# Designed miniproteins, single chains, continued (5): the designs that were tried, part 53

Each design is a single chain, and the fold is of that chain. pLDDT is the mean over its residues in the fold that is shown.

## One batch from the design tools (miniprotein)

Design m17823
Fold by ESMFold2-Fast:
Structure m17823 (fold): chain A 122 residues (1-122)
Amino acid sequence: MMKTLIVLIEEESVTLIKVVDGEIVSVETVPLEDALEAIDKAIEEFKPDKIIIVLGPGEKAYEFYLELLPYLEKKYPDIPIIVLNAMEVFGVPIEEALERYGYEETAKRILKAAEEKEKEEK
């Protein structure tokens, strides 16, 4: 049973998608200012085998990503982290992808892109 935490980073918010064996078990959206605490809590409670970060476009999203990645690498060194660019995964911003595809199809596309990136780095 594989547990994956998907972290969608946008300009004003972060969406946390908890996935078990490819199925969404929870979705939570938090303001960007609360995102670090929400991610930390999600990791402690869910105990994911893998974290996928999907970086949306924008300066605030990128600044948060630069803070988040070293924090997670230091606090959770045993959890593999895959970083994806939303524009490369969807060709559109995260908000537009969620509007077009919904959460389930968006999560499936992210999981597929992460698997392809892992095979490329091995």
Scores: mean pLDDT 84

Design m17824
Fold by ESMFold2-Fast:
Order: structure tokens, then sequence, then C-alpha cells
Structure m17824 (fold): chain A 87 residues (1-87)
């Protein structure tokens, strides 16, 4: 996981859309197998990158959109894990 998150940070900061899509697809495939702690690490990294990109003078809206899409999926996975514990 740390290597994928570092690759994501590098791709986003370089604004390499193809690399961003590739890393996000790998992270998405791993979501069902992640622990709540790993999901929280992914969520925090996505939140930091979204805020960093929004704070730029020329924000890349496509990168923000892609990061927000995965953030939504991480949130859904965290909710599913919480529901399974309660029900």
Amino acid sequence: LPELLERLREAVRARDLEAVREVLERLRALLPEMSPEELAEVSEALRELIEEEKARENPNEEIIRLLLELETEVGIQLLELAVKKVF
C-alpha cells in the first residue's frame, strides 16, 4: 500500500492523468481486501491530494474528479464494514 500511495502522490503532483488513472484503478481493486486502517490511510492521502490540488492557482478539475470518485468508494467500503459489525 505505501508504494501505491507514493506513486499516486507522484502522479498527481506531476499531473500525469494516465498514471493517476492507473494507480487509482489498482487502489480500487484492492478496496474490498483492505482493513479499516488501510482504508483510512487511503482516505487521508486522497483528502490531502484533493485539498493540495484545489489550493493551486490552476486546479486540474479532472484529477480532483478522479480522486473524489475513489474517496466516495472508500467511504462506501468503510460504511459496509461498519454495517457488517452492527448487523
Scores: mean pLDDT 78

Design m17825
Fold by ESMFold2-Fast:
Structure m17825 (fold): chain A 74 residues (1-74)
Amino acid sequence: MTKEEAIKHLELAMDYGAAGDRETAREHLEKAAQYAGIEVSPEALEDASAVAANRLLTAVREGKDKRVELYPPP
Protein backbone atom coordinates (compact mmCIF):
# COMPACT_ATOMS: atom_id res chain seq x y z
CA MET A 1 0.00 0.00 0.00
CA THR A 2 1.01 3.62 -0.64
CA LYS A 3 1.49 6.78 1.44
CA GLU A 4 -2.25 7.56 1.15
CA GLU A 5 -3.01 4.44 3.21
CA ALA A 6 -0.29 5.38 5.70
CA ILE A 7 -1.71 8.91 6.04
CA LYS A 8 -5.20 7.52 6.71
CA HIS A 9 -3.89 5.36 9.55
CA LEU A 10 -1.91 8.31 10.95
CA GLU A 11 -5.08 10.42 11.03
CA LEU A 12 -6.86 7.61 12.90
CA ALA A 13 -3.93 7.26 15.32
CA MET A 14 -4.11 10.98 16.13
CA ASP A 15 -7.90 10.85 16.62
CA TYR A 16 -7.83 7.79 18.90
CA GLY A 17 -4.83 9.15 20.81
CA ALA A 18 -6.68 12.42 21.46
CA ALA A 19 -9.71 10.40 22.64
CA GLY A 20 -7.52 8.50 25.13
CA ASP A 21 -7.72 5.16 23.32
CA ARG A 22 -3.98 4.59 23.27
CA GLU A 23 -4.15 0.91 22.29
CA THR A 24 -6.18 1.61 19.13
CA ALA A 25 -4.00 4.66 18.38
CA ARG A 26 -0.89 2.47 18.69
CA GLU A 27 -2.35 -0.14 16.31
CA HIS A 28 -3.04 2.52 13.68
CA LEU A 29 0.41 4.09 14.16
CA GLU A 30 1.99 0.65 13.67
CA LYS A 31 -0.07 0.03 10.51
CA ALA A 32 0.87 3.46 9.14
CA ALA A 33 4.57 2.67 9.64
CA GLN A 34 4.07 -0.72 7.96
CA TYR A 35 2.27 0.78 4.94
CA ALA A 36 4.94 3.48 4.56
CA GLY A 37 7.76 0.95 4.99
CA ILE A 38 9.11 2.95 7.93
CA GLU A 39 10.76 1.61 11.09
CA VAL A 40 9.37 3.29 14.21
CA SER A 41 10.98 3.12 17.65
CA PRO A 42 9.17 1.00 20.28
CA GLU A 43 9.02 4.04 22.58
CA ALA A 44 7.12 6.05 19.95
CA LEU A 45 4.67 3.18 19.41
CA GLU A 46 4.07 2.87 23.18
CA ASP A 47 3.47 6.62 23.50
CA ALA A 48 1.02 6.67 20.55
CA SER A 49 1.05 10.44 20.85
CA ALA A 50 -0.14 13.03 18.37
CA VAL A 51 3.48 14.23 18.20
CA ALA A 52 4.71 10.78 17.16
CA ALA A 53 1.93 10.49 14.56
CA ASN A 54 2.69 13.96 13.17
CA ARG A 55 6.42 13.21 12.84
CA LEU A 56 5.66 9.97 11.01
CA LEU A 57 3.21 11.84 8.75
CA THR A 58 5.97 14.33 7.86
CA ALA A 59 8.41 11.49 7.11
CA VAL A 60 5.84 9.76 4.87
CA ARG A 61 5.12 12.98 2.94
CA GLU A 62 8.84 13.74 2.50
CA GLY A 63 9.65 10.20 1.30
CA LYS A 64 12.45 9.78 3.82
CA ASP A 65 14.48 6.62 4.38
CA LYS A 66 12.67 3.64 5.90
CA ARG A 67 13.99 4.49 9.38
CA VAL A 68 12.32 7.35 11.22
CA GLU A 69 13.57 8.89 14.44
CA LEU A 70 10.52 10.35 16.20
CA TYR A 71 12.59 11.80 19.05
CA PRO A 72 15.69 13.95 18.76
CA PRO A 73 18.90 11.91 18.73
CA PRO A 74 21.05 12.00 21.90
Scores: mean pLDDT 64

Design m17826
Fold by ESMFold2-Fast:
Structure m17826 (fold): chain A 73 residues (1-73)
Amino acid sequence: PLSDSASVARDGARDGQSQKSQISSDTSSMVSSLSHDPSRASMVSSQGSTTISQLDSDIGGLQSVADGLTGLS
């Protein structure tokens, strides 16, 4: 049923949000640990921001799919 597919998409979005929070936390911790190496800290910060932006787009897509499938149910 479409409700099952909507649940999968919704769970994926939720998992993505959890991953986003974890990446944000890990990035902040890594940047803090690299206070003696600002070049590496900047690289880690940029990598984290890029990953979060990509994940944010995926989360939005999954939420849109879940909403669409819910509307069809």
Scores: mean pLDDT 80

Design m17827
Fold by ESMFold2-Fast:
Structure m17827 (fold): chain A 87 residues (1-87)
Amino acid sequence: SAIERQIAALEAAIARLRGLPLEKEEDRQFLRVLEGALRAIRQSPDPGPLLEQLRRDLQALLSDPELSALFSPGVQEVLRELAAALS
């Protein structure tokens, strides 16, 4: 299903972030936020609205160049790929 693919994309994003040198506190905070989101999604009987909220939050970050520039280039790439996968 679309939801199963979106959850798989979130899991892949977290795995990728864990493989990166998270040099900035903002990078580490982003990983913690995604891990929290995945936990909430897995515990929810209805993950759709939580995935939609995550998509909106990621698009808001991407729409603000000052906010997206707070992250390292590798984390920015993961953010763009995850936002696209949730669309």
Scores: mean pLDDT 89

Design m17828
Fold by ESMFold2-Fast:
Structure m17828 (fold): chain A 65 residues (1-65)
Amino acid sequence: MDLEVYELAAAVIASTTGIEIESVEERDGKVVVTVRVETEEQRKAAEKAKEALAKFPQLELRIEE
């Protein structure tokens, strides 16, 4: 669980090049990855990553601004 979920989070983060990772937190068997976006291009990349992560029940992506 933890290894596979962290590997997925790392892959998603790598797919969102140029986006800052604010935090990675494990809560109640889920990993919550929070990313910070400042440009429209970064926001679009984060949105695509969020859509991909939504298919994984134990992984959540949160987008800030």
Scores: mean pLDDT 68

Design m17829
Fold by ESMFold2-Fast:
Structure m17829 (fold): chain A 66 residues (1-66)
Amino acid sequence: LKEEIAEAVRKYLKEQGVSEEAIEKAVEIVLSSTNPREIAEELLKIEGITEEQVAKIADIIKKLLD
């Protein structure tokens, strides 16, 4: 589950043209927390990731956990 979520998030951000540095930070955050709100707040702190991208990441997590 965590690996599937990390892979989906990595693929999505790569398709959006986000830098590998920002992608790795985002993946670390997604893997380190089980709280969706905390994940969203931490993702918003990453340079190069937009609010829209964070919302889509939250949707990916929700779909894979459901």
Scores: mean pLDDT 78

Design m17830
Fold by ESMFold2-Fast:
Structure m17830 (fold): chain A 57 residues (1-57)
Amino acid sequence: SAAATRLAAGVAAAGARAGGADPETAQKGMSEIARGFGGDPEAGARAGREAALRAGG
């Protein structure tokens, strides 16, 4: 569902920020986490990439 996808993306973004990952690594990792959570992998990838960019990683 849309709610599950948004939750997965939010969790992925928080994880990427905490880990200080570079954008490419965050994108791939968060995509996989979103998929496992039953969310949208593309939304997870985008959230992870943007979080890493904001964190300066």
Scores: mean pLDDT 68

Design m17831
Fold by ESMFold2-Fast:
Structure m17831 (fold): chain A 64 residues (1-64)
Amino acid sequence: MLSPETEREYLAALEVYNASDWGRRVTGDDPVIDTLELMRDLGLISEATYRELVAAIRRQRALP
């Protein structure tokens, strides 16, 4: 589903994210999207990686 480049960047960002308390700030109805947005804003993932991940999640949520 994701490109190898996107997966590598996301996994590296996830490792940094999980080592911090940033996850405690991302709660509520859309924690997954909010987490990706925070990672992008912190420069942990590129805008291209963010858009690919968000598009994949939105596609999954649009399933009947």
Scores: mean pLDDT 70

Design m17832
Fold by ESMFold2-Fast:
Structure m17832 (fold): chain A 110 residues (1-110)
Amino acid sequence: MKIGIMKTDRFKDVVDRVAEMLREAGYEVVEIPEDPEKALEFLKKVDVAVIANSPYGAALAHKAGVPVIALNTGEGLSILKMGDITLPADASREELLKAIEEAVKKKKER
């Protein structure tokens, strides 16, 4: 299973922590570039996207047909409405892994 993660300069530390937890759990992590054309191409290759406070990134993931796990950074409510699943930015490894399995199931049941 391939998990896309989008790095934003402001939330890089949160995103890097999540990426490390996913790699330690045995998932293939694909870093999604910030360039829109490249981001869409990379998102088409992943099963789930994890995005921190990027409504733009969430919109691209949905355009690619990929479910979004939104990380709630406490800033900007728009990302929370665009997430198929929402987790706190300090989410545990267990919460993150459960959210990924749920997102994959939601995609298969559509």
Scores: mean pLDDT 76

Design m17833
Fold by ESMFold2-Fast:
Structure m17833 (fold): chain A 95 residues (1-95)
Amino acid sequence: MSMGELLRLLLKPESERSEEELEQIERARKVAELIREEVEANPSVNISFEEFVEHMESLIPRFSTLSEEDREMLYILYKASDELIEKAEEEVERE
């Protein structure tokens, strides 16, 4: 799932999310949790959380309506390399 697709899902009211969409969000949370330490040590993009939020709000004004937890998850995924995300997705799918 792309970051844009994940963001679209997170901007939906929770009551309007399908079971498949909730599963995709849950998998993204597990991926972010698995890679957080590695991303903090070896980020592919050097950007602060504040700069990330400002950047995202400039593109999507409703980004500010997301929970802090969802914004932090997107921040971790944004800083991760595609290779690291793919590896973590494989690990989550094995569970």
Scores: mean pLDDT 79

Design m17834
Fold by ESMFold2-Fast:
Structure m17834 (fold): chain A 87 residues (1-87)
Amino acid sequence: SEKEKLLEELEKLEREALRLLLQAYDDPSVSPAQLAALEARGRELGRLLREAERYLKTDIEKAKELLEQARKVLEEMRAEVARLRAA
């Protein structure tokens, strides 16, 4: 169902965000300040995913909008991690 596919996407976004944070945490070239900034982005992503999950039960279109916002935050995190690791 559409709800099942959106839930799978939500779980995938959460796993990818955690993977990026772990990669940054394990990289000795990433400063504590840079790590704190990525953690703040991770918390924002988590908030969006929690809200999307709630709306998945009542408003699928709103859940999709929140998942799109979460995807944008994840791409920002991905770009930042890539930039830090390429330095």
Scores: mean pLDDT 86

Design m17835
Fold by ESMFold2-Fast:
Structure m17835 (fold): chain A 89 residues (1-89)
Amino acid sequence: SDIEEELEEIKKLASETEEGKEVLEKLEEVTERLNELSEKEKELLSQPKTKENEEKLKEIFAEIARLVGERIKLLLDLKELAKEIKEKE
């Protein structure tokens, strides 16, 4: 996939700098948190649809939306860092 190939190239360039390494570590943390929330969502969706479970799902969806926004910002930071590295070489 073009997106996957572009992302791998950006990650390689960013890993050449300490700043880029820190952003990559933050991306890994966000990915791990998103995976945990996805597992919790799957478990709740397999349970009876009660008001309590609906409220828990709303909380999970809100946290996923927040983390997705954080991930987008980190990806944009990586893309900008990769551009700066490429322009200096």
Scores: mean pLDDT 82

Design m17836
Fold by ESMFold2-Fast:
Structure m17836 (fold): chain A 90 residues (1-90)
Amino acid sequence: DREAITERILALFGKLIPSETITAEDLKKIAKALSVPVEFLKNALGLNDDDVISRSDFARRFSRLISPDEAEKTLELIEKGIDAYVESLA
């Protein structure tokens, strides 16, 4: 269920970026949490440095990168990465 995946992404990334909008600076934080290059993340989401998108638009774009067949495992890995990153900032 794509809707359920999108809602899970919204909840998980809301822990990292509580803002209603996602900026280029926010993408750098997301990239660090996921241990991927920011350029890879920007290209995968179809975003430029000048782009500012809503958190819901981000979740929809990101959900397209997740295979429905492996969604639970992928979301668990994302949650682990976000939680580890947030804890590293405390």
Scores: mean pLDDT 81

Design m17837
Fold by ESMFold2-Fast:
Structure m17837 (fold): chain A 61 residues (1-61)
Amino acid sequence: AAPKTAYLTAEDVAAAGDPERLAKTLKTAGVEKVVFVGAAPPAELVAALKAEGIEVETVAA
């Protein structure tokens, strides 16, 4: 089976607020990969996701 992937926009990131809390929430949900669509993610969020063992990709939209 494909790894559980979450797709996030800049609006989703802004709505979430705390990057560490968002990363922990995604880890608890079993997310293994996050794809950011359109906008570059904040460096703090990328670091928090990688600390939880989540793969990060960015796709231009």
Scores: mean pLDDT 78

Design m17838
Fold by ESMFold2-Fast:
Structure m17838 (fold): chain A 88 residues (1-88)
Amino acid sequence: MLAEAARLIVELALQAGDNADINDIIDETAKKLGISKSTAARAARLLQAALGTLRDEAQKLADEYGIKKADEEALRAAAARVEAALAA
């Protein structure tokens, strides 16, 4: 569940772009996965802590999640947007 929540948070942040609101992303993640808002918020905090590792291991994560090599940079960009949203 936490890994699925973190992945969806990244996808939603990428879709929202510059208008990303972390609270709205957490709420939407909870709704889409049928999990509690507290679980989604925990996933967001874990994702924030892991962003450095995520950037370094983007290729491994892309392979694990079936993301094509062309989408690796999109994943890195999404991680940067989530990091910025979590810091705001």
Scores: mean pLDDT 66

Design m17839
Fold by ESMFold2-Fast:
Parts: C-alpha cells; structure tokens; sequence
Structure m17839 (fold): chain A 100 residues (1-100)
C-alpha cells in the first residue's frame, strides 16, 4: 500500500540519519529532516487532506529544496545530492503506480 511504502521510506531515512550521525553530521541532519517532511505529508494523506500522489509530490518539492540548499551551502556533495534526488523521484514513481 501507499501508506506502507511511505512508512518504509521514513524508516530507511531515519536509519540512514542514525548511521550517518557519527561520520557525516550534515548528511544525518538532511536524512532526519527528509524523514520529518515525509511523515508530515503522510499524516495529511492519512487524514484525507491530500491524495497519495499529492503527498508524494509535496515530499519531493520540499526535499528537493532542502537538498539544493544543503548542496549550495557545501554541506553535502553533488553525488550525495544526486543519489537523494533519485531516491525521492523513485518514491514518487512507486506511489503513482500504487495509486492507480
């Protein structure tokens, strides 16, 4: 389900944040903030305020803005930014497939 997919993505981001905490604090902060954003959009979807696709697209918009800010500030690498954008895009694609 879309809910299960989003919950799994939140857990993956939270686990990534914890693992990165000791070796890359900026990347850890980014993972934690992305998890928080996805949880907020998931709760709006669960309350019927957003469609599943709208929730995923809002997550992408908000996360992409955060990733680009962190990249501009030199807090993450270009490779890390590209990998995170691919993760976000893939999540949106999977939500669209499950919402059909």
Amino acid sequence: SVEELMEEAIVLLEDAAEKAKEVNPNLSELFAEMARILREELEKYKRGELSPVEAAERFRERSTALIERMLKEGKISKEEAEELKEFVDRLVELVKELAE
Scores: mean pLDDT 89

Design m17840
Fold by ESMFold2-Fast:
Structure m17840 (fold): chain A 97 residues (1-97)
Amino acid sequence: MKVVAVIVLEGGTGKGAGLANKAMRLAKKEYKPDEIVLLSDTDSSGIRANAKAYGAKLVVLPRGTSVEEAKKYAIEKFKPDAIIVASPSKGIEVIDV
């Protein structure tokens, strides 16, 4: 089973839902995964709607979760084949696992 973890950080900026959409679209195009796990530091209607639209499993992280903490959690809990990180400050980054 091919798993991609999509991590969306820096909640509260109003950009999370759009970044989640773009990152999950990238995951589907590049990796064609069996499962997407969406990890977000914000629980919003837009984040929930995007998770549902992509059939992704939603995990809500505490606000202020760092990229390193989010990556560790994703690796330990879901064992992803690839990680995509999205934030307003850095955009979308693909991380080797």
Scores: mean pLDDT 81

Design m17841
Fold by ESMFold2-Fast:
Structure m17841 (fold): chain A 93 residues (1-93)
Amino acid sequence: VDLERMKEISDQLKPKVDEAIKEAVKLLEEAGASASSIVGVQLYGIGLQLDAAFELAKKPEVTQEDIDKAGEEIVKKIRDLAKELAEEAQRRR
């Protein structure tokens, strides 16, 4: 895998992932979630970004559509996890 290419793809994904993480953190803070849940969502988002960049960098050609689709999937996964953790925090078992 070309590390420079992986970094370029990762850098293109970063703005969407950063925004999704920021929104997720806000949702979790408003729900009264633990610091570990907040950090967990941040690390999860970063991990998804790196994994997507690594997988895309394996392709002979990467299109903007491939990057946009990967970014959309990452944003959805971050939002879904944040929603689940926020709902758990609000239940206060």
Scores: mean pLDDT 84

Design m17842
Fold by ESMFold2-Fast:
Structure m17842 (fold): chain A 81 residues (1-81)
Amino acid sequence: ALSPEEEALLLRAQALLGRVGDILERARARGTISPAELAEARALLAELRALAAQLGDPELRAALLATADRLGAELEALAAR
């Protein structure tokens, strides 16, 4: 079972992931990402990585970091267009 502290961190991670997802979805619809959206998404991914570092469960930590890496790769692919 997750501690209340870990549950709170995961809810915060879900909120950050949702915000990055929204940016990527809008950017995909346009076929390009604006400099402002790129900066915001990068800042949100940095927050997600910092939050993952606070998790005591190494599997949850690795899963969040892998998700951040995947989203970051998609972000850079959109920025290269």
Scores: mean pLDDT 86

Design m17843
Fold by ESMFold2-Fast:
Structure m17843 (fold): chain A 107 residues (1-107)
Amino acid sequence: SAAEEAARARALELLREALEIVRKAIELAKEVEASEELIEALEEAERKLEEAVRALEAGDAERAARYAEEAIRKLEEAAKLAEEEGLDAIANAARRAAELAREAIAL
């Protein structure tokens, strides 16, 4: 249906926006010499968001949701690590990306 096509297009837009936010957060984390654990959590979130985008582009909404849920868990881990390191901009970016991913899988 037109509604299902629109929902899929919106979910893709949200996941791509989350991916862009995570990529910028990784660049900032490397610039400020953040912990290896924080950088690894962000890079795992990036990988899972890329897998979610690919799955959704292939029409596999169930697989996309699984990868997005894995990305959300890694983004929540990254936000906590960033808070512990005093990196509020990265913590806020990770939370925003997680919220966009949650909105995408709710469609």
Scores: mean pLDDT 92

Design m17844
Fold by ESMFold2-Fast:
Parts: sequence; C-alpha cells; structure tokens
Structure m17844 (fold): chain A 72 residues (1-72)
Amino acid sequence: SIMDQLASLPSIDQQIAYLQQQIDNASPAQADAIRQAIAWLATQATSMAQMQRIRDLGIRFNDVMGIQRIRM
C-alpha cells in the first residue's frame, strides 16, 4: 500500500518525493489512499518548510483530480 511504502522511507524528503510521483500518476480509484497519505505526512512535519511542501502536494493533487474529473 502507499502507506506501507511511505513508512519504509527513511526521510520526510523522500516521502514527499514518493507522494509527488504517486500524485502525478494517480487514478480516481487511488484518490482516497493519496488523501490519507498526505494527511498522515502532514502529522510528520517538523518545520514550516516541510509543512509548506506537503501543502503544495495537496494543491497539486487537487489539480490532477480536477483535470481527470473534467475528462471523465
């Protein structure tokens, strides 16, 4: 699962990079899993810079899902 793979990564920077890759290749069926992963990752942030990067992931995810919704 996305959460299991996130938990296996040694740093928050790698977790952010992994989620960005998952978002860029996301299908509508993966939307809830990705939302849960972003929410969990936000609880792991230890700095404002990390929180901003995670917030940017949420914005990117909403943009990707919005485009897919229009095409469907």
Scores: mean pLDDT 79

Design m17845
Fold by ESMFold2-Fast:
Structure m17845 (fold): chain A 87 residues (1-87)
Amino acid sequence: MTEEEKRLLGEFAAKAYDLAVEAGIPDETLKKLFTNTNTPEKVAKALVGAAEIARPVDPEKAEQLESLRDELIEYFGLTEEEVEKIR
């Protein structure tokens, strides 16, 4: 992973965390979801989990989390197999 890719991954992780906080996900749950988000696959998994938890409380934020996941997948070139492992 290049330095630019590492920087962008950090930006995705931070944006995902902020959206999850805005969606009202409890702090204890956030800590579990966003532990060690140091790869695109781990950030995508955190986004999937956050979106699912947010959906009944804040559907708009859940959709934003899912959109961010899709952006991450496209940017880092994750395969359908890698995406399926996250679901």
Scores: mean pLDDT 78

Design m17846
Fold by ESMFold2-Fast:
Structure m17846 (fold): chain A 58 residues (1-58)
Amino acid sequence: SDLVLKAVASVAPDEWLPALLPLAERLPAGHHLQARRAVQEATSVEEAVAALERLAAE
């Protein structure tokens, strides 16, 4: 999570979406579509990262 946050925080707004989408694939299968949707619907990198971390914790 910390490594992901540091990597994403350094990218431009239009770059964080493609950076975060591959991370959704690291979650359990049932969460992949939900994670991808949450990232795509996020209005900020902070919101996208928070959604992924919440899903990873489940």
Scores: mean pLDDT 65

Design m17847
Fold by ESMFold2-Fast:
Structure m17847 (fold): chain A 60 residues (1-60)
Amino acid sequence: SDVEEKIREAERRAERSKENMQAELKKLYSDDPEKAETAVKKAEGLVEIRLQQRIAEILA
């Protein structure tokens, strides 16, 4: 298996996950923009942590 290909796929999935979460959270909190913003920032942070964990797994 190609390590570089796996890392690129992980990064692509992380970006898709951020886009999907942003869309869903904005929809869920459409009446509370401050809550939407807080939820989006927290979700993006979790995606970054999971991406770093996934890259570490691929490199191990």
Scores: mean pLDDT 84

Design m17848
Fold by ESMFold2-Fast:
Structure m17848 (fold): chain A 86 residues (1-86)
Amino acid sequence: GPVDQLKKLLYKPVLTEEDKAEIEKLLKELSQDEIFAILKEYLENKLPVKEHLSESEKEDLEYILSLAQKYLSPDQYNELLELLNA
């Protein structure tokens, strides 16, 4: 389903422009709460390796945060930012 497809895309080593287009399409098909749950899990998995991310992985992380800001409530987005900055 859309949740599993989004997870597979998010866990790729590098996101292509085609991958980003598919991610945006999937996000429009998911509820705000489903998007929040998926992005929170993604960020929790990235926290242990945050200091060791490559430049391209950092750019992908910034892209995912921009999607969170666009598709989530301000409260949900701020919760994700607190996880990254704690």
Scores: mean pLDDT 80

Design m17849
Fold by ESMFold2-Fast:
Structure m17849 (fold): chain A 62 residues (1-62)
Amino acid sequence: GPSAAEDMALALASEDEELRERAYRAAVDLGPGGAQAILDAARKLGSERATELAERALREAE
């Protein structure tokens, strides 16, 4: 199956607002390394929405 980072990037690309919010919060909580992995996955996916949300999560991560 896809990696956890790929699953999170797909969730951030989703039209389901609840799923996106949960994925965003989880990305921030993973810290900078986890958020960076999700950002890399979002860029590979080619989703502008997922990429923008992942970039924001990375900035908020401690």
Scores: mean pLDDT 83

Design m17850
Fold by ESMFold2-Fast:
Structure m17850 (fold): chain A 97 residues (1-97)
Amino acid sequence: MELEEEARKIAPSIKTEEERREATLELLRREVERLVREEPELFRRLAEEMAENAALVGETARETALAVLEALLAAAREAGDEESVELVERALETLRA
């Protein structure tokens, strides 16, 4: 799925930045849920990459990174993937510190 393209299609109907953020987060959550269910290896690789990148993008893209990591954490918990939960929680701790 192209999350950016999907967000652009619904963005004109979203009146606030908060509503746009929620819509983007919901799209991310759905895509991550699909990945966890259908491609767990790819999901694990993405979680690892996100953990590594959290330290680099903290200042300029902090809100976006937090939203993405929160969506990944929710999907990992729903799937019962404790290893991915630990990876994402570590990324969130790094970004929040």
Scores: mean pLDDT 64

Design m17851
Fold by ESMFold2-Fast:
Structure m17851 (fold): chain A 110 residues (1-110)
Amino acid sequence: MEEAVELLRKAAELVQKAAEISRKMGHDELADAAQTAADLFRAAIEMLERGEPFEDVKAALDAAIQHLERAIELAKKVPEYGEELISRFNEALELVRKAKELVDQIEKER
């Protein structure tokens, strides 16, 4: 459980910073997608800490992945900083996928 929460916290931090950079550069749609993903990671952490159903946690993580994939597609249209933003979003995707695998393992062991 702690490892999944740490991975999600790191993902939220990376995506939150990317959202702030995108907003500052005037890419509001990209910033909104990234912010929504960060908010969903924080929601998933809170659900895990409250002992809410793993099905609900996984649904929040799946939604966060969809918003991150949307953010990556939007970042491809940003010529100056797009590569840095894509790198941050890809790192967050790997972290959330690992967290989801850990949640699946914990569910099966209970």
Scores: mean pLDDT 84

Design m17852
Fold by ESMFold2-Fast:
Order: C-alpha cells, then sequence, then structure tokens
Structure m17852 (fold): chain A 59 residues (1-59)
C-alpha cells in the first residue's frame, strides 16, 4: 500500500532501516508472504525501538 511504501522510505531516511531490508520487506509483501498487518507490525516495532536495525522477521 502507499502508506507502507512511504513508511519504509521514512525509516530508511532516518537510518532505522537499511535499503536492503526495505527491498526484502517489499518483496515479501508483494509475494503475499507478509500481510499488510504483519508488515505494519514490523515497521511499528522498528520505529518504536528507535535506532534498532531491521530484525530479519524472526517473530
Amino acid sequence: SPENKAFLQLLVRQGLLTEEQKEELQQLFDDGVLTELQLDEVLRQIAEENGVSVPPLRS
């Protein structure tokens, strides 16, 4: 969704997400492996931790 795409870009610009991890999350979402809700949860977790590098979707 456009909201998730904007959020991904914001996190990359803030240094909270790497460009590689952004691409990975986008692919997982596009492939239907991640639901919009699951993607949102991951992005919110990263923002909440503030400075946490992207976890490799462990849980």
Scores: mean pLDDT 68

Design m17853
Fold by ESMFold2-Fast:
Structure m17853 (fold): chain A 98 residues (1-98)
Amino acid sequence: AAASADALLNQGILYLLNGDYTNAISAFNQAIALNPANANAYYFLGVAYSNLGDLTNANTAYKKAIALNPANTNAQNNLASVLSKLGNTASAAALAAQ
């Protein structure tokens, strides 16, 4: 499972770099299905959703990436940017469940 998860993660990153966010999201979700503890897959899933303007799903993905790897400074900075775009009131409601 780990080797297949890594292959899907890498394929997702290639889609992301090419601006193919829909296929990137699909690949990252498949990587997560094989390895639910893959912090990097959640981080790049957040990046893909953020690029699509899906800030709610980006918020959820970045929070999971940080929960799995609190040392991911890029995920923390990107989450702060997403929360700023959502506005303080909307982001507070999303955070209250955690």
Scores: mean pLDDT 81

Design m17854
Fold by ESMFold2-Fast:
Structure m17854 (fold): chain A 73 residues (1-73)
Amino acid sequence: AAEALALLEEARALIAKPDLTLEDLEEAERLALEAASLLPQLDAASQERMKALLGEILAVARAREAELREILA
């Protein structure tokens, strides 16, 4: 749980940056994927908590990616 939580917290911090770059976004997605790979090793309650946080992070990352692609187009 602690390892997955740390990865998700780092990903959340990256996507919250006002000066977010595509490189930061890719790193956040990498961290989220690593956290997701740890979910099967956790108990059911920890899995639900981590899945909720992962969903939140992915939703924000998706919105931020759209903003960056609009700027770079």
Scores: mean pLDDT 78

Design m17855
Fold by ESMFold2-Fast:
Structure m17855 (fold): chain A 79 residues (1-79)
Amino acid sequence: MEEEEQKKKKLEKLLQEGLELQFEKRLKESSKDYPKEEIDKEFEELYQTLLEQLDELIEEGASLDDMIEKLEESIKDLK
């Protein structure tokens, strides 16, 4: 259903944005420079893991709307 697919896509985008903010915070707190290639790889691995966990939660009956709301709130707190 197009509506559910759009909500899932929005949730995936919010997960990506939240993960990007978390990585930025971690890099600021670190005194060590990381190669972009390693950062990108770690980001992709974590993002894929989060997408798999998202699919599991949806199968368990979690609301996409509730997850979107919670992620939007978390992202606002990180900005």
Scores: mean pLDDT 75

Design m17856
Fold by ESMFold2-Fast:
Structure m17856 (fold): chain A 80 residues (1-80)
Amino acid sequence: MVKIKVVLPDGKVYELEVEEGASATEAVGKALELASSLGYDPEKLVVKYGDIEAKDVKEIREKLKDVIVKEGDVIELKEK
């Protein structure tokens, strides 16, 4: 398992575990599910993964398609 961090719009940090070799698209999907469970609207969030920013599900799938998660990676979620 690979551990990553999710930074919510309020600055709170959560740890997620994904499988070794997991795609960044999968990891971002889990981060958005976490945010939704905490009352955030995923449609109003911008996702930042490293230097890659995605504004919606289509951009997430396209821009992160070939990106593999690494230990200690950070997913930052911010409001639009």
Scores: mean pLDDT 82

Design m17857
Fold by ESMFold2-Fast:
Structure m17857 (fold): chain A 63 residues (1-63)
Amino acid sequence: KIEEKLKEAIEKYKGEKLTNELLLKAHEMDEEALFKVYAILYWEDPNNPMLEAMKKLIETVFG
């Protein structure tokens, strides 16, 4: 279930930094990279509207 994976990613990737390498991997639809980017954006601003868009993307590709 994607909700559980997103919660796990938020905890697991706490303190990670957004890098160009990570963004490139996310553009290649790398599952780990997408979850890391989601977690990073969550810790910067949990009300970021991009989080909903990323959740839908992750669910569509890996759900």
Scores: mean pLDDT 81

